# Designed miniproteins, single chains, continued (3), part 8

Each design is a single chain, and the fold is of that chain. pLDDT is the mean over its residues in the fold that is shown.

## One batch from the design tools (miniprotein)

Design m8263
Fold by ESMFold2-Fast:
Structure m8263 (fold): chain A 55 residues (1-55)
Amino acid sequence: SEELERFKKDLKALVKSLDKETAEIYLRMVIALAKKQGREDLAKVAEEILNELLK
């Protein structure tokens, strides 16, 4: 969906502007908040970005 594509683009851009340690903390917070709100779709996108960051 356009919402998920925009979320992914914006989150990737933000993560690239942060150092790796801060980006990891931020992504883990986004995942936790998305799961709390029942937004498993957003949590999955953030988890994919976190996994790519940790390579």
Scores: mean pLDDT 86

Design m8264
Fold by ESMFold2-Fast:
Structure m8264 (fold): chain A 97 residues (1-97)
Amino acid sequence: SDLAQGGQAYLQGDYDTAIAHYQKVIDADPDNAEGWLNLGNVYYAKGDYDKAIAAYEKAISLDPRNETAWRNLAKVYEEKGDLKKAEEVRERLKKIS
């Protein structure tokens, strides 16, 4: 599947191939929260923090109880040096866990 092929490319550090496969996942099903989460993970690994944030926010909008997406969103804000937003995201996570 595109989800599995994206995962394999990601683990091999082939981020552009991983993005292409995850784009096919969300093109086929735009409501696939896992596809958006995985796309965010690849952008985060590439250091494209703004695209990672957008993808994680989409994953959270589709699955608000996805604790992994909330934790990863907080981590991206922390890496950007936006410690206030990172803490706000972590406080929101506490209310859904």
Scores: mean pLDDT 89

Design m8265
Fold by ESMFold2-Fast:
Structure m8265 (fold): chain A 75 residues (1-75)
Amino acid sequence: LSEETVERAKELVREAMRAWEAGDYVTALELLAEAARVAGEAGRQAVKVALDGIRNGEPAETILERALEILERAG
């Protein structure tokens, strides 16, 4: 992945977590879908980690850090 693609996917994940915390679940899922589309397999892995963290009730910051680490390793 290019650095620009990684940064775009990271921003989409950050926006998705903010939307989820605000209770806007539809917007959050749409942003996660876009992150997966933009970053391909790395995006799909980051989204999987984010959804697993949400399901497990993990703090948004913890979920974000883990998802961003996956995207960083792919760039």
Scores: mean pLDDT 83

Design m8266
Fold by ESMFold2-Fast:
Structure m8266 (fold): chain A 120 residues (1-120)
Amino acid sequence: MEELRRALREAAELVEKYGKDKLSPEMIEAIDEAFRAATEGRPQEAVEYARKAIELGEKEGNLKAAYLMVGFTLALALHQLGRPEEAVRLLREMVEAAKNGDVEKIKEITERGIALLEAL
């Protein structure tokens, strides 16, 4: 529990730094729907909304923020679905990649989170 709380705090600080406040309402809506679908046992819809958020990030030039927010949201959904070890691992890897400015690693971690939902 303490590891998850620390990872969440660090992730929140990085989200602020990388422009959560600059995300479009449409992108925020897609991220919120991805979380809702995942936690309600609709992993296929969660994947569709996660992909939509990433596509919006590409179109709006906020790809790094989109991948970070999607990855963070998927990790939280995995925790709520009773997969806390996978959630903590994704959050820690995401935080480290974000601190290093490694967009490719952020993308890799987010794609892994999506694959975990697709496998449910």
Scores: mean pLDDT 76

Design m8268
Fold by ESMFold2-Fast:
Structure m8268 (fold): chain A 71 residues (1-71)
Amino acid sequence: NNEENLEIALKHFEEHAEKTKNYVTFYNLGLIYEKKGDYERALEYLQKALKLNPDNEVIRKKLKEVEEKLK
């Protein structure tokens, strides 16, 4: 049930990201992919979020956490 709910959330955020390109949406997609253990996709979305809001320390810290898990 939790995995199914996570997939539904992913689909909704992906649709929103395609239309709005909002850093909050990309950040949330990064968090969802991290929770799924897909660190490569999490990194991709967190990088997109940081590009839209480069001064956001929360995004930068989460990006580094995910990047370290890939090493």
Scores: mean pLDDT 78

Design m8269
Fold by ESMFold2-Fast:
Structure m8269 (fold): chain A 99 residues (1-99)
Amino acid sequence: MRYRVIATTSIGLVEVEVEGDELTVRVRAGPAARPAALAAAKAAEDSGAEVTELIVGEREALVRARGVDPETARKAALAAAEAIGRVGGSEPVIGESVY
């Protein structure tokens, strides 16, 4: 089973996927990518997950974590979107899918 959350803002996109107990957060938000990735990583850790990778580039960032569920994915997506909002992004539009 795969679960995906996408949060779209005026200045960036956050994609969160869960497959099994593994979470991947992809942030494409230019200068907001770093604060968004850090917020997502903190939300995952606060939910009891182990952050295994945190890669921050100039425009994009990646977070991976283990020991997650679909609720953790939603929390990570919202935390990242809120961080983007603090630097001028719009309120996010949230889409969810189960595969």
Scores: mean pLDDT 82

Design m8270
Fold by ESMFold2-Fast:
Structure m8270 (fold): chain A 115 residues (1-115)
Amino acid sequence: AAAVEAAIQAAVDAAARDRRRVVLVLHSDDPAARAEAEAAAAEARAAGADVVLTLAASDLPALAEAQAALDKGRDNAAIAEAQAAVDAVLRRLAPGAYEEAVAAGHLATLLVGAA
């Protein structure tokens, strides 16, 4: 958990402080979602992302709410619920830096749920 939290903080700080293009890819524990997340990470790198961090929701207990939302499916309501849960976690782990990175357009979050 601590190593995953440190990786998230470092990625958000890179977006806010170093003005790097950072993409966080969060996926459910479904093997199909993992494969889709790997494809999304490759596309983000090809599009010029400087840092791409791929995380399973199970890698951080604080993301359990996001995992539960992603397990509901891929409709707009489930994605919005998962995004709100992720945003709350990122604000807690990197207060101020998350808001700065998002406002600057340097941090993007991609969510991949169960198919």
Scores: mean pLDDT 76

Design m8271
Fold by ESMFold2-Fast:
Structure m8271 (fold): chain A 71 residues (1-71)
Amino acid sequence: EEKREKALKYALKATKAAMDGNPEEAISYAKKVIEYAKDDPEFAKNLLEAIYQVAKDSGNEEAAKGIEELL
């Protein structure tokens, strides 16, 4: 589905932003994941948890905190 594809695209962008040290951008893209995956809350949660883990592993505490607030 088109929405699922967009959610995945934004999840990848959020992950890259978190790795690049851009917390505001990472959180913004994570919100887009929720928007496009709103019809599948479990899928949205799984993507957000993956982004959260990447943010933590990358030492981007601000992005990790912002994404945790969305979970």
Scores: mean pLDDT 84

Design m8272
Fold by ESMFold2-Fast:
Structure m8272 (fold): chain A 84 residues (1-84)
Amino acid sequence: MADIAALLAAIEAGAESASTEVTLPSTGEVLRLEALRVGDDYLRFALIDPETGKVLATSDFLPLPVPLARAQAVVEELLRKAES
């Protein structure tokens, strides 16, 4: 499973971006989940095909700090969107 807590910790520590691997539940396909700092106040998630670099789905802007449960819910929606 993706270490979303580690992504959030990196962004809160001042990283401009952090990434981890996520697995699509339906296919077992491994994708890249990227967390991007937008200014000092917001975070955005992107789900990326590591083979092509294609962006499959992006989240809305999330105000920092992002609660872990909220981040997990957003990532689950991105995975669902990538499968549809």
Scores: mean pLDDT 80

Design m8273
Fold by ESMFold2-Fast:
Structure m8273 (fold): chain A 59 residues (1-59)
Amino acid sequence: GHMVGPRHVVAAAVAMTKAGDFSLEKAKELIEENGGGGSSEEELNRGAEAAVKLAREGI
């Protein structure tokens, strides 16, 4: 999709928790893999920050 949505953020957060990698770089990679590919760098960064926060706080 052209923007990062809640589904991409949740999927990335789950994958990050399973991998044990809570970096923003890993979050961006996982968002792209889960259908966030083609989004702007700004949207990917925003989604990555949300995914890291969600993963750390628990799903």
Scores: mean pLDDT 76

Design m8274
Fold by ESMFold2-Fast:
Structure m8274 (fold): chain A 81 residues (1-81)
Amino acid sequence: STAEKRREGQELYQEGLRALALGDYEKAIKLFEEAARLFLEAGDYRAASQAYGHLAVAYRKLGDYEKADEYQRKAEELAAK
């Protein structure tokens, strides 16, 4: 259901935040990507925007500035919805 996808996305997003805080950037990326997918499927554009924003942060920490810029733009586009 939409509610279950939103809850699962939120759990993965929280795990992603923990991974980011611990410096596990590659793990954080995978968790935020899956969280964003679930939020988008649930129509939760605000939560998807937040996940994409943290994807941008994680890619920047890895030195992948092109991916960081891409996800920052996606976060801004979703925030405008």
Scores: mean pLDDT 91

Design m8275
Fold by ESMFold2-Fast:
Structure m8275 (fold): chain A 72 residues (1-72)
Amino acid sequence: LEELAEALRRRVEGIARELEEAGYPEEARRILELGLEAARALAEGDLERAKRLLEEADKLLQETGEKLREEL
């Protein structure tokens, strides 16, 4: 789980970086926060907490994607 948590952390940092470059620094920060909390939960073996945090991150990504589509 710790190896998976590290992979998730790196992936979330990449997504946050792309969102910040796209002009969504608040959404980038929120995604990073949720993703890092989910990675921490995975490292601790709390799969239910990790799942809930990832679901929240997915919702925010969907909302940000909708905003980006409307801006473009």
Scores: mean pLDDT 77

Design m8276
Fold by ESMFold2-Fast:
Structure m8276 (fold): chain A 72 residues (1-72)
Amino acid sequence: KYIEKGKEYFKKGDYLKAAEYYMKAIKEDPNNAEAYYNLGKVYKAMGDDEAAKYFYDKAIELNPDFEKAKEA
């Protein structure tokens, strides 16, 4: 499962691999809010706050429950 592999690479600090797996999850299911949220976390960790905001906003559009996760 692409989300699980993305989380594994994110924990290892391999942000490029994490992003690749989250992008694969989005390609399989463009409505996967969790994949967009986790991709936002990847870009935030890489210092790309603009890209992180874009993906967080997309996750919230798909599932408003992620708005609380963004604030935490």
Scores: mean pLDDT 80

Design m8277
Fold by ESMFold2-Fast:
Structure m8277 (fold): chain A 87 residues (1-87)
Amino acid sequence: SLVDELRARLDQLVAEFRARVEEILADESLSLEEKRERIEELYTETMKRVAELAAEGLARGIPLEEVERLVDEAMRALLQIVDRALR
């Protein structure tokens, strides 16, 4: 279903974000300040991609309530990744 396709794309986006955050944290050439800035930039770009996927889902006929639920779940996951990375 279109709902399952949107969920899968959002789940993949969250997984890619997690992997890229881990790569940034593992980069010994970067200061803690530079790591924070790169994670913030990546988060902002990932949020734009979530919005684009949401807009595509709506345009293809996924109900607004379903899109909002899936976006909220993805955004919560992204925020948890950021919080754990920067503690």
Scores: mean pLDDT 90

Design m8278
Fold by ESMFold2-Fast:
Structure m8278 (fold): chain A 76 residues (1-76)
Amino acid sequence: MENEIKEALAIIAAYYGDTDSALRLLEEMENPSEETLLAVGELAVKRGDYDGAERIRKLAESKGFKKVAEKIKELL
């Protein structure tokens, strides 16, 4: 439940345009899900926060989620 709560909060923060808070929450997690990383990255792109989206992409790469990182890069 700890990770699920943090993931939900990260998506909510990103939805309201607070990509920095979403990033902090995701960086604190040992194992964020592929789905959450992609959702936050897509929301950052949609909000025009390309720097935030790039940081999410790098986080996905560092966690081994290459497909998520590639998909975020395609949106940039």
Scores: mean pLDDT 81

Design m8279
Fold by ESMFold2-Fast:
Structure m8279 (fold): chain A 99 residues (1-99)
Amino acid sequence: SAREEARRHLALAARHLAEAARAFDAGDIEAAVAHLREAVRHLEEAVRAATEAGDRELLEEAAELAEAVAELAARVGDEETAERARRLAEEARRAAEEL
């Protein structure tokens, strides 16, 4: 169930990242920021669940997705969300290395 929970949150984070990218391309900064914040929230849950599951591959996927969220958040100008996403990527990679 923890592994299934991690996969569910990763899928939701990826969907929110895609929505954020579409909103940013359309010039809707408010919507882009909202979706990026939801993506980070789901990534936090994904990292927690993947760590509980002991699943290195899911932690590595979470790190890659968190890096993508950080990059888009920086482009949008949401420095707080970019910093949160970068910290999540580092946390996920560290957790993967400790398995």
Scores: mean pLDDT 92

Design m8280
Fold by ESMFold2-Fast:
Structure m8280 (fold): chain A 76 residues (1-76)
Amino acid sequence: SWAETQEKFGRIQELSKQGEEAYKQGNYDEALKLYEEALRLARELARTGPHPEAARSYAEDLEEQIEKVKKEKEES
């Protein structure tokens, strides 16, 4: 349903914001956990949802953020 899809997109956005905030605070493990949860939802929507292109775009952005956090954690 569109309501379930909208809720999942909202959750992806919420988790992404929380992950960014954790990253800015130097909480890399928390940032990774939040981004990875958002990525799981984005990948699910890309496979099963009515807006696969939008969901794929979110997944790609999240994969990039996860790589940035991992590199920063290794350098810290």
Scores: mean pLDDT 84

Design m8281
Fold by ESMFold2-Fast:
Structure m8281 (fold): chain A 72 residues (1-72)
Amino acid sequence: MSAEHEAALLELMAELVERARAEGLPRADLRRLAARLADTAYEGEQRGLSVEELRERMREAIARAFAELRAR
């Protein structure tokens, strides 16, 4: 993974952890979403996504996961 794509992943991981603490996300759900972000970053780089496109996709994944959690 490029340094720029890795930096974007770490940034979004930090956002995920902060939001998980604020909203009380279960550890198992946090671990699954973290793995999904890592996979998204890896696949995005391989597909030629820009760092900004990758940030957008990771933010969408986080938003969807928390919406699903709230619907439970």
Scores: mean pLDDT 79

Design m8282
Fold by ESMFold2-Fast:
Structure m8282 (fold): chain A 65 residues (1-65)
Amino acid sequence: ASILAGGLLRMVGLAIEHGGSIRVKLEGDKITITVEGSEEMAKEIEKEAKWLSERTGLEVEVEHV
């Protein structure tokens, strides 16, 4: 969906701005986002993940490495 693609692109932008990286795994109705970066970056990604979950109805989980 366009909302899903837009949300994921915003998270990639946040990773670039913070000098970190993200990995995205799609499993049916669940999205797992692995964040390699600062705690601040992880918190920003978690906010985007919550918004994306609310808009798509998908389960979005964030893991900080």
Scores: mean pLDDT 80

Design m8283
Fold by ESMFold2-Fast:
Structure m8283 (fold): chain A 62 residues (1-62)
Amino acid sequence: DWFDYVTRVIKQSLLDETGDNLSEDEATQAGRQAAQLIQQGDFDGARQVVQDTIQRARQRGS
């Protein structure tokens, strides 16, 4: 399933970028949101979700 595949890829990327500062549930939710936006053709929105998620997680770790 394309959607599940893309969600897993984005989730893993988010976890790799944020370390212990992002929960698996948060990464899964952000991954699904970004995958949904990609499916709708909103690549800018998907990039924004990913970047905002990384930034918030890094801010917590500071």
Scores: mean pLDDT 82

Design m8284
Fold by ESMFold2-Fast:
Structure m8284 (fold): chain A 98 residues (1-98)
Amino acid sequence: DEEVEKKIEEYLKLVEEGKAVKITGPLPQELSPLEAAKLAAEVAIAMGYEHGLPLEVIREVAERAAELAYKSAKTSAEAIQIALEVVAEALRRLAEQR
């Protein structure tokens, strides 16, 4: 989806500028697939940046979290959980290569 890719690029630009990415305000209980994908990408980018992932890895986890959330997440909680799991997997993989 062009909207999801655009949102990922906007957040990655903030990361490149050294700015923190934060999700603020109350989240809706039910999401459309597109809204779930956007939320998962936002959470993945914010968490990846906070944990010091390289930009290339942040892009990868954002895209993967968005794809998984688009296909399966129906709530904000599910979209967030998917993003956290994708980031946790990337962190574990990176730690094993250190």
Scores: mean pLDDT 76

Design m8285
Fold by ESMFold2-Fast:
Structure m8285 (fold): chain A 63 residues (1-63)
Amino acid sequence: MKGEIAEVTEDQEARLPRDLTLKKGDIVEILKVLNENYWLVRNLKTGEEGYVGASFLKVLGFK
């Protein structure tokens, strides 16, 4: 993956059709920051892309 990586800090339920359902401890790639609260990510386990609340993510960086 070429983007920044983030860890999901708590379970997220999908609320909108484009949102991802994520589990605490999932690792996602940040594809696009749309605004301060809502990011487009890819789940590295499933390969699914969708939106997530930024408050559910802890950015790990490129390491």
Scores: mean pLDDT 76

Design m8286
Fold by ESMFold2-Fast:
Parts: structure tokens; C-alpha cells; sequence
Structure m8286 (fold): chain A 62 residues (1-62)
């Protein structure tokens, strides 16, 4: 699944890949808590506006 790919990318330190698959996971399930957690970690490590925007959208879906 996309969330599993995001988790593996995060474990490998590939923050761009983790961001990509976490966003794809949220597109399929906006309330997926694992995808939100991965996006939060990417944001903390990178300050990515793309990660922040995705987190805001996920919060609105809850």
C-alpha cells in the first residue's frame, strides 16, 4: 500500500519519497493516522510547505 511505501521511505531516510507516498495514501483515505504521522515527521525534519499543506487538509477531513 502507499502508506507502507511511505513508512519504508521514512525508515530509509528518503523524505521526498515518504512525502510522495504519504500524500497518495491521504488521497485514498484522508483520515489515515499513519499517513498523517509520516507527514508530521517529514515536516519536522524538512519544514516542507507541501507537507504542512497536506497536514492541514488531513485535519479538515477529521
Amino acid sequence: SDVEKARQALENGDLEEALKYAIKALEKDPTNPEAVAILGRVFLETGSKEALDALVKAAQAR
Scores: mean pLDDT 80

Design m8287
Fold by ESMFold2-Fast:
Structure m8287 (fold): chain A 67 residues (1-67)
Amino acid sequence: MEERERRIAEYRERLHAASDRVVDWWRETGRIRTDAEEAALRADLLAKADRLAEQVVDGRDDARAIG
């Protein structure tokens, strides 16, 4: 049974798309200026996306997003 893994993968893909938008916005607003800062932000967002996807699947109420 792969329902859990499938849901995690699907949610993770959506969060990856959102992460790209966040990185673009941070660059546009001058909050990040170097490739190192961009790489660090991407790594952090991707790590959080993976954890959030697991939390949403395992405990939906614990991962309430305000926006």
Scores: mean pLDDT 72

Design m8288
Fold by ESMFold2-Fast:
Structure m8288 (fold): chain A 80 residues (1-80)
Amino acid sequence: MELEERKLELLIEAGMVMIAAAVVLVDPNASEEEKKRAREILERAAELEERIERAETMEEVEELGREVRELAREARELLK
């Protein structure tokens, strides 16, 4: 259960990052540079969701968790 619970937590976090990026993409006040950054974040978050779903060990999940946290940090900077 610990593995499945942690995978679910990371999928939710990645999904929230995707929502944040999507908000920037539809914002008429966002610059082209901000929209380009948002597209990059959205693409990376989608790739992370696929990797999280395929993860079979806690070690893999912990590594993916670090990537999700870094991407969430980038998304927060974009939403200033």
Scores: mean pLDDT 84

Design m8289
Fold by ESMFold2-Fast:
Structure m8289 (fold): chain A 85 residues (1-85)
Amino acid sequence: KKLEEEAKKLEEKYKKLEEEAEEAAKKAKELGKKALEAAKDKEEAEKLLEEIEKARAQYADLKNEAVEAKKKYEETKEKLKKLEE
């Protein structure tokens, strides 16, 4: 049952990473709307653009980690199925 525990941990890990990636994407979108409203103030718009870039970088990192964790989860799940044969 060690593989069952490993699969469960990997599932929890990739789900958390996917949720964090969604939150980062949502933050970037929200900051984008604020940047459009602040377009009349160049300094404020530039500051918001920097925050958007940071949020997008976090989203990309989290998405990559989620994809890797999901791949490991699926591989572990396949090993569990093969043990039943």
Scores: mean pLDDT 77

Design m8290
Fold by ESMFold2-Fast:
Structure m8290 (fold): chain A 68 residues (1-68)
Amino acid sequence: AEEKKREIARILVEEGGLSEEDAETIANVLLSSDDSSARALARLLVKDGGLSEETAERILRLALEARE
């Protein structure tokens, strides 16, 4: 859903320090990926993107919930 995408993007901007454009791109990838790919991307955001594990877990949860 569009609302979940905006929520994920907002968290990425506010807590991840990403631009709105990059955050929207990442949110779209998370929402369109399968479960294993979404989890892999969340791990990369912690390792290379500077996100905390807690923030990445929240984003992943939102993406998985949006697929229902």
Scores: mean pLDDT 78

Design m8291
Fold by ESMFold2-Fast:
Structure m8291 (fold): chain A 73 residues (1-73)
Amino acid sequence: SRALELALKGEEAYDAGDYEKAIKYYEEALRLDPEHPSAPYWLRRISEAYKKLGKEEEAEKYKKLAEEKEREL
């Protein structure tokens, strides 16, 4: 699926230390398939990437979104 392809690019960017690029790929994956079974994981990865960038407020926001999605599944 296109969402999984974008999430894979997000993983590659994260592993390369390009946290801003990782966030953008995961955000696009979520826009394409917000109900995907991996959506809570993608939200947690965005949170972790924001934490790596020192953006604690955004990190907390995405952590909360991941927790909400986990309750839906």
Scores: mean pLDDT 87

Design m8292
Fold by ESMFold2-Fast:
Structure m8292 (fold): chain A 79 residues (1-79)
Amino acid sequence: STVERAIKSLEGLKEALEKGATIDEVIRALQKLVEWAKEQGDEETAKILEDAINRLKQSKNREEALQVIDDAIEELKKL
C-alpha cells in the first residue's frame, strides 16, 4: 500500500539521518515522496508527509528531526 511504502521510506530516512545525512537531504527526499503519494491518490499520506516537511524545516538539530520522523511514522500507522 501507499502507507506501507511511505513508512518504509521514512524508516530509511531516519537511518540516513542517524548516519549523518543532513536535514535538507531528508526534506528533499520527503518532497519526492509527497509527489509520489499524490500520484497514488493518497491525500491523507501526502498531508502527513507535508506536515513532517514543515516541522523538519523548523528543527534546530538532528534529535528534533529524528522525533519529527518518528511522529510521522506513528501517524501513518494510525491510517
Scores: mean pLDDT 87

Design m8293
Fold by ESMFold2-Fast:
Structure m8293 (fold): chain A 60 residues (1-60)
Amino acid sequence: SEAERLEIQAQFLELAADVSEYLSEDPRVTPEYREENRRAAEELRRAAEELRRRAEELAR
């Protein structure tokens, strides 16, 4: 179903956000790269939340 597909996509976006968050805290990479990954993690989590809201609406 479309709702199930969106939920799976949201899960992948959250996994990507977890990876970006991990990279944002890695002292071995540049400060600039850490900042980019912090921002990317925030954007990915917002996108995942939006997809979940859409999936929830379709499942009703």
Scores: mean pLDDT 87

Design m8294
Fold by ESMFold2-Fast:
Structure m8294 (fold): chain A 84 residues (1-84)
Amino acid sequence: AEEFNEKGKAALAERRYEEAIKYFDEALKQDPNNSTAWENLGEAYFHLERYEEAIEAFEKALELDPNNVKARINLTTAKHRLKI
């Protein structure tokens, strides 16, 4: 789980968003309760302008960790993009 999450983060940093999604999906298959992996998955979807999928991922991250400020901010931004 951690290995795929790290590979996903590296792909995300390099703006390889589709590849990042693939790695985070693999991480979440191994550990579906990883709030950070859900947050990072949402960020990858957000950069691809896939706002509905980004919202679902950020909501999952926030369900698992209500104190995840980054997920909360990103969720609000993604919802705002979708409403427009």
Scores: mean pLDDT 85

Design m8295
Fold by ESMFold2-Fast:
Structure m8295 (fold): chain A 68 residues (1-68)
Amino acid sequence: GAAEQAKVQQENGRGLAEGAAIVLGAKLLGAKAEKVGPTKYRILFTTDKGDYEITIDSATGKITVSRV
């Protein structure tokens, strides 16, 4: 159902944020995933070294990571 899909999206977003935090050598403090379009997802995550955003476009395969 919709609640199950939302949970899976949050869990997948957290996994991506944990991977990014490990690469940065940072401690993950929080992560939030949101769907911003039919093929676009945004993951905001907070670490002890700052806040970051991951944007994924599944139609083009483009992944962008930036500091907030």
Scores: mean pLDDT 74

Design m8296
Fold by ESMFold2-Fast:
Structure m8296 (fold): chain A 77 residues (1-77)
Amino acid sequence: MRDELVRLTVRLSTAMMNGDKERTREEGERLARLLRELGHDDEAQRVLDAVQNYLDGKMSPEQAIQEVARAVHRALE
């Protein structure tokens, strides 16, 4: 489980750093879905918000990656 969360986080971060908006949306939805399945609804919403802010140009890839990492870290506590 932890390994899958890490894998999906790396995939999303890679997509954001590469500027691949379609892959970013797909990987963000995939990570958020896994977080919800694990009962981390608030963390899933934080991931989706960070992804949307990045896609809207309101957040840099680095800022969005940091917010995603914080949400995943919180879910693993």
Scores: mean pLDDT 86

Design m8297
Fold by ESMFold2-Fast:
Structure m8297 (fold): chain A 72 residues (1-72)
Amino acid sequence: NREKAEELLKKAEEAYKKGDYETAVKYAEQALSLDPENLKAWGVLVKALQKLGKSKEAWEKILEASKIQEKK
């Protein structure tokens, strides 16, 4: 459901803005489970993981998002 994914993305962005990076990761992951092509949700997830010091996990998510953009 795209509408539910957008609501979850909004919650992730609000959590990130408030400095609650763990909650931002949870909501961004939930948004991506409903809409895996949502690049804004990937962006929030990566930024939040970087703020939490999870650099390897953030890099893995960047690679996943890049594969979604590759169309042949």
Scores: mean pLDDT 80

Design m8298
Fold by ESMFold2-Fast:
Structure m8298 (fold): chain A 97 residues (1-97)
Amino acid sequence: AAARRAAAERIARDVLEGVERLDKETNPSRKAALEVALALRIIGDGLEHGLTAQEVVDAINRLVPKEKVRARLAGDGFVEIEHPKHGLLARVQLAPA
């Protein structure tokens, strides 16, 4: 419980930090690399601590301002992270199909 909560809060912090970097980045290739790095961080931390997609969505939506990012659970079970300026930043699956 405590470890899962800490991991979900870390993911929310990593998302906020990643979107702030994306807001400042002007190079399209570096933007793409930052989006991939963010997705890999979410997958790694989520899988290591056995987080559900819903736990990740709830943590991001609770801890990250809505003007920076929105997270949702898609119908196919993927976590989608969207920025109002940059669009879809990451689409990640935390459980095997």
Scores: mean pLDDT 75

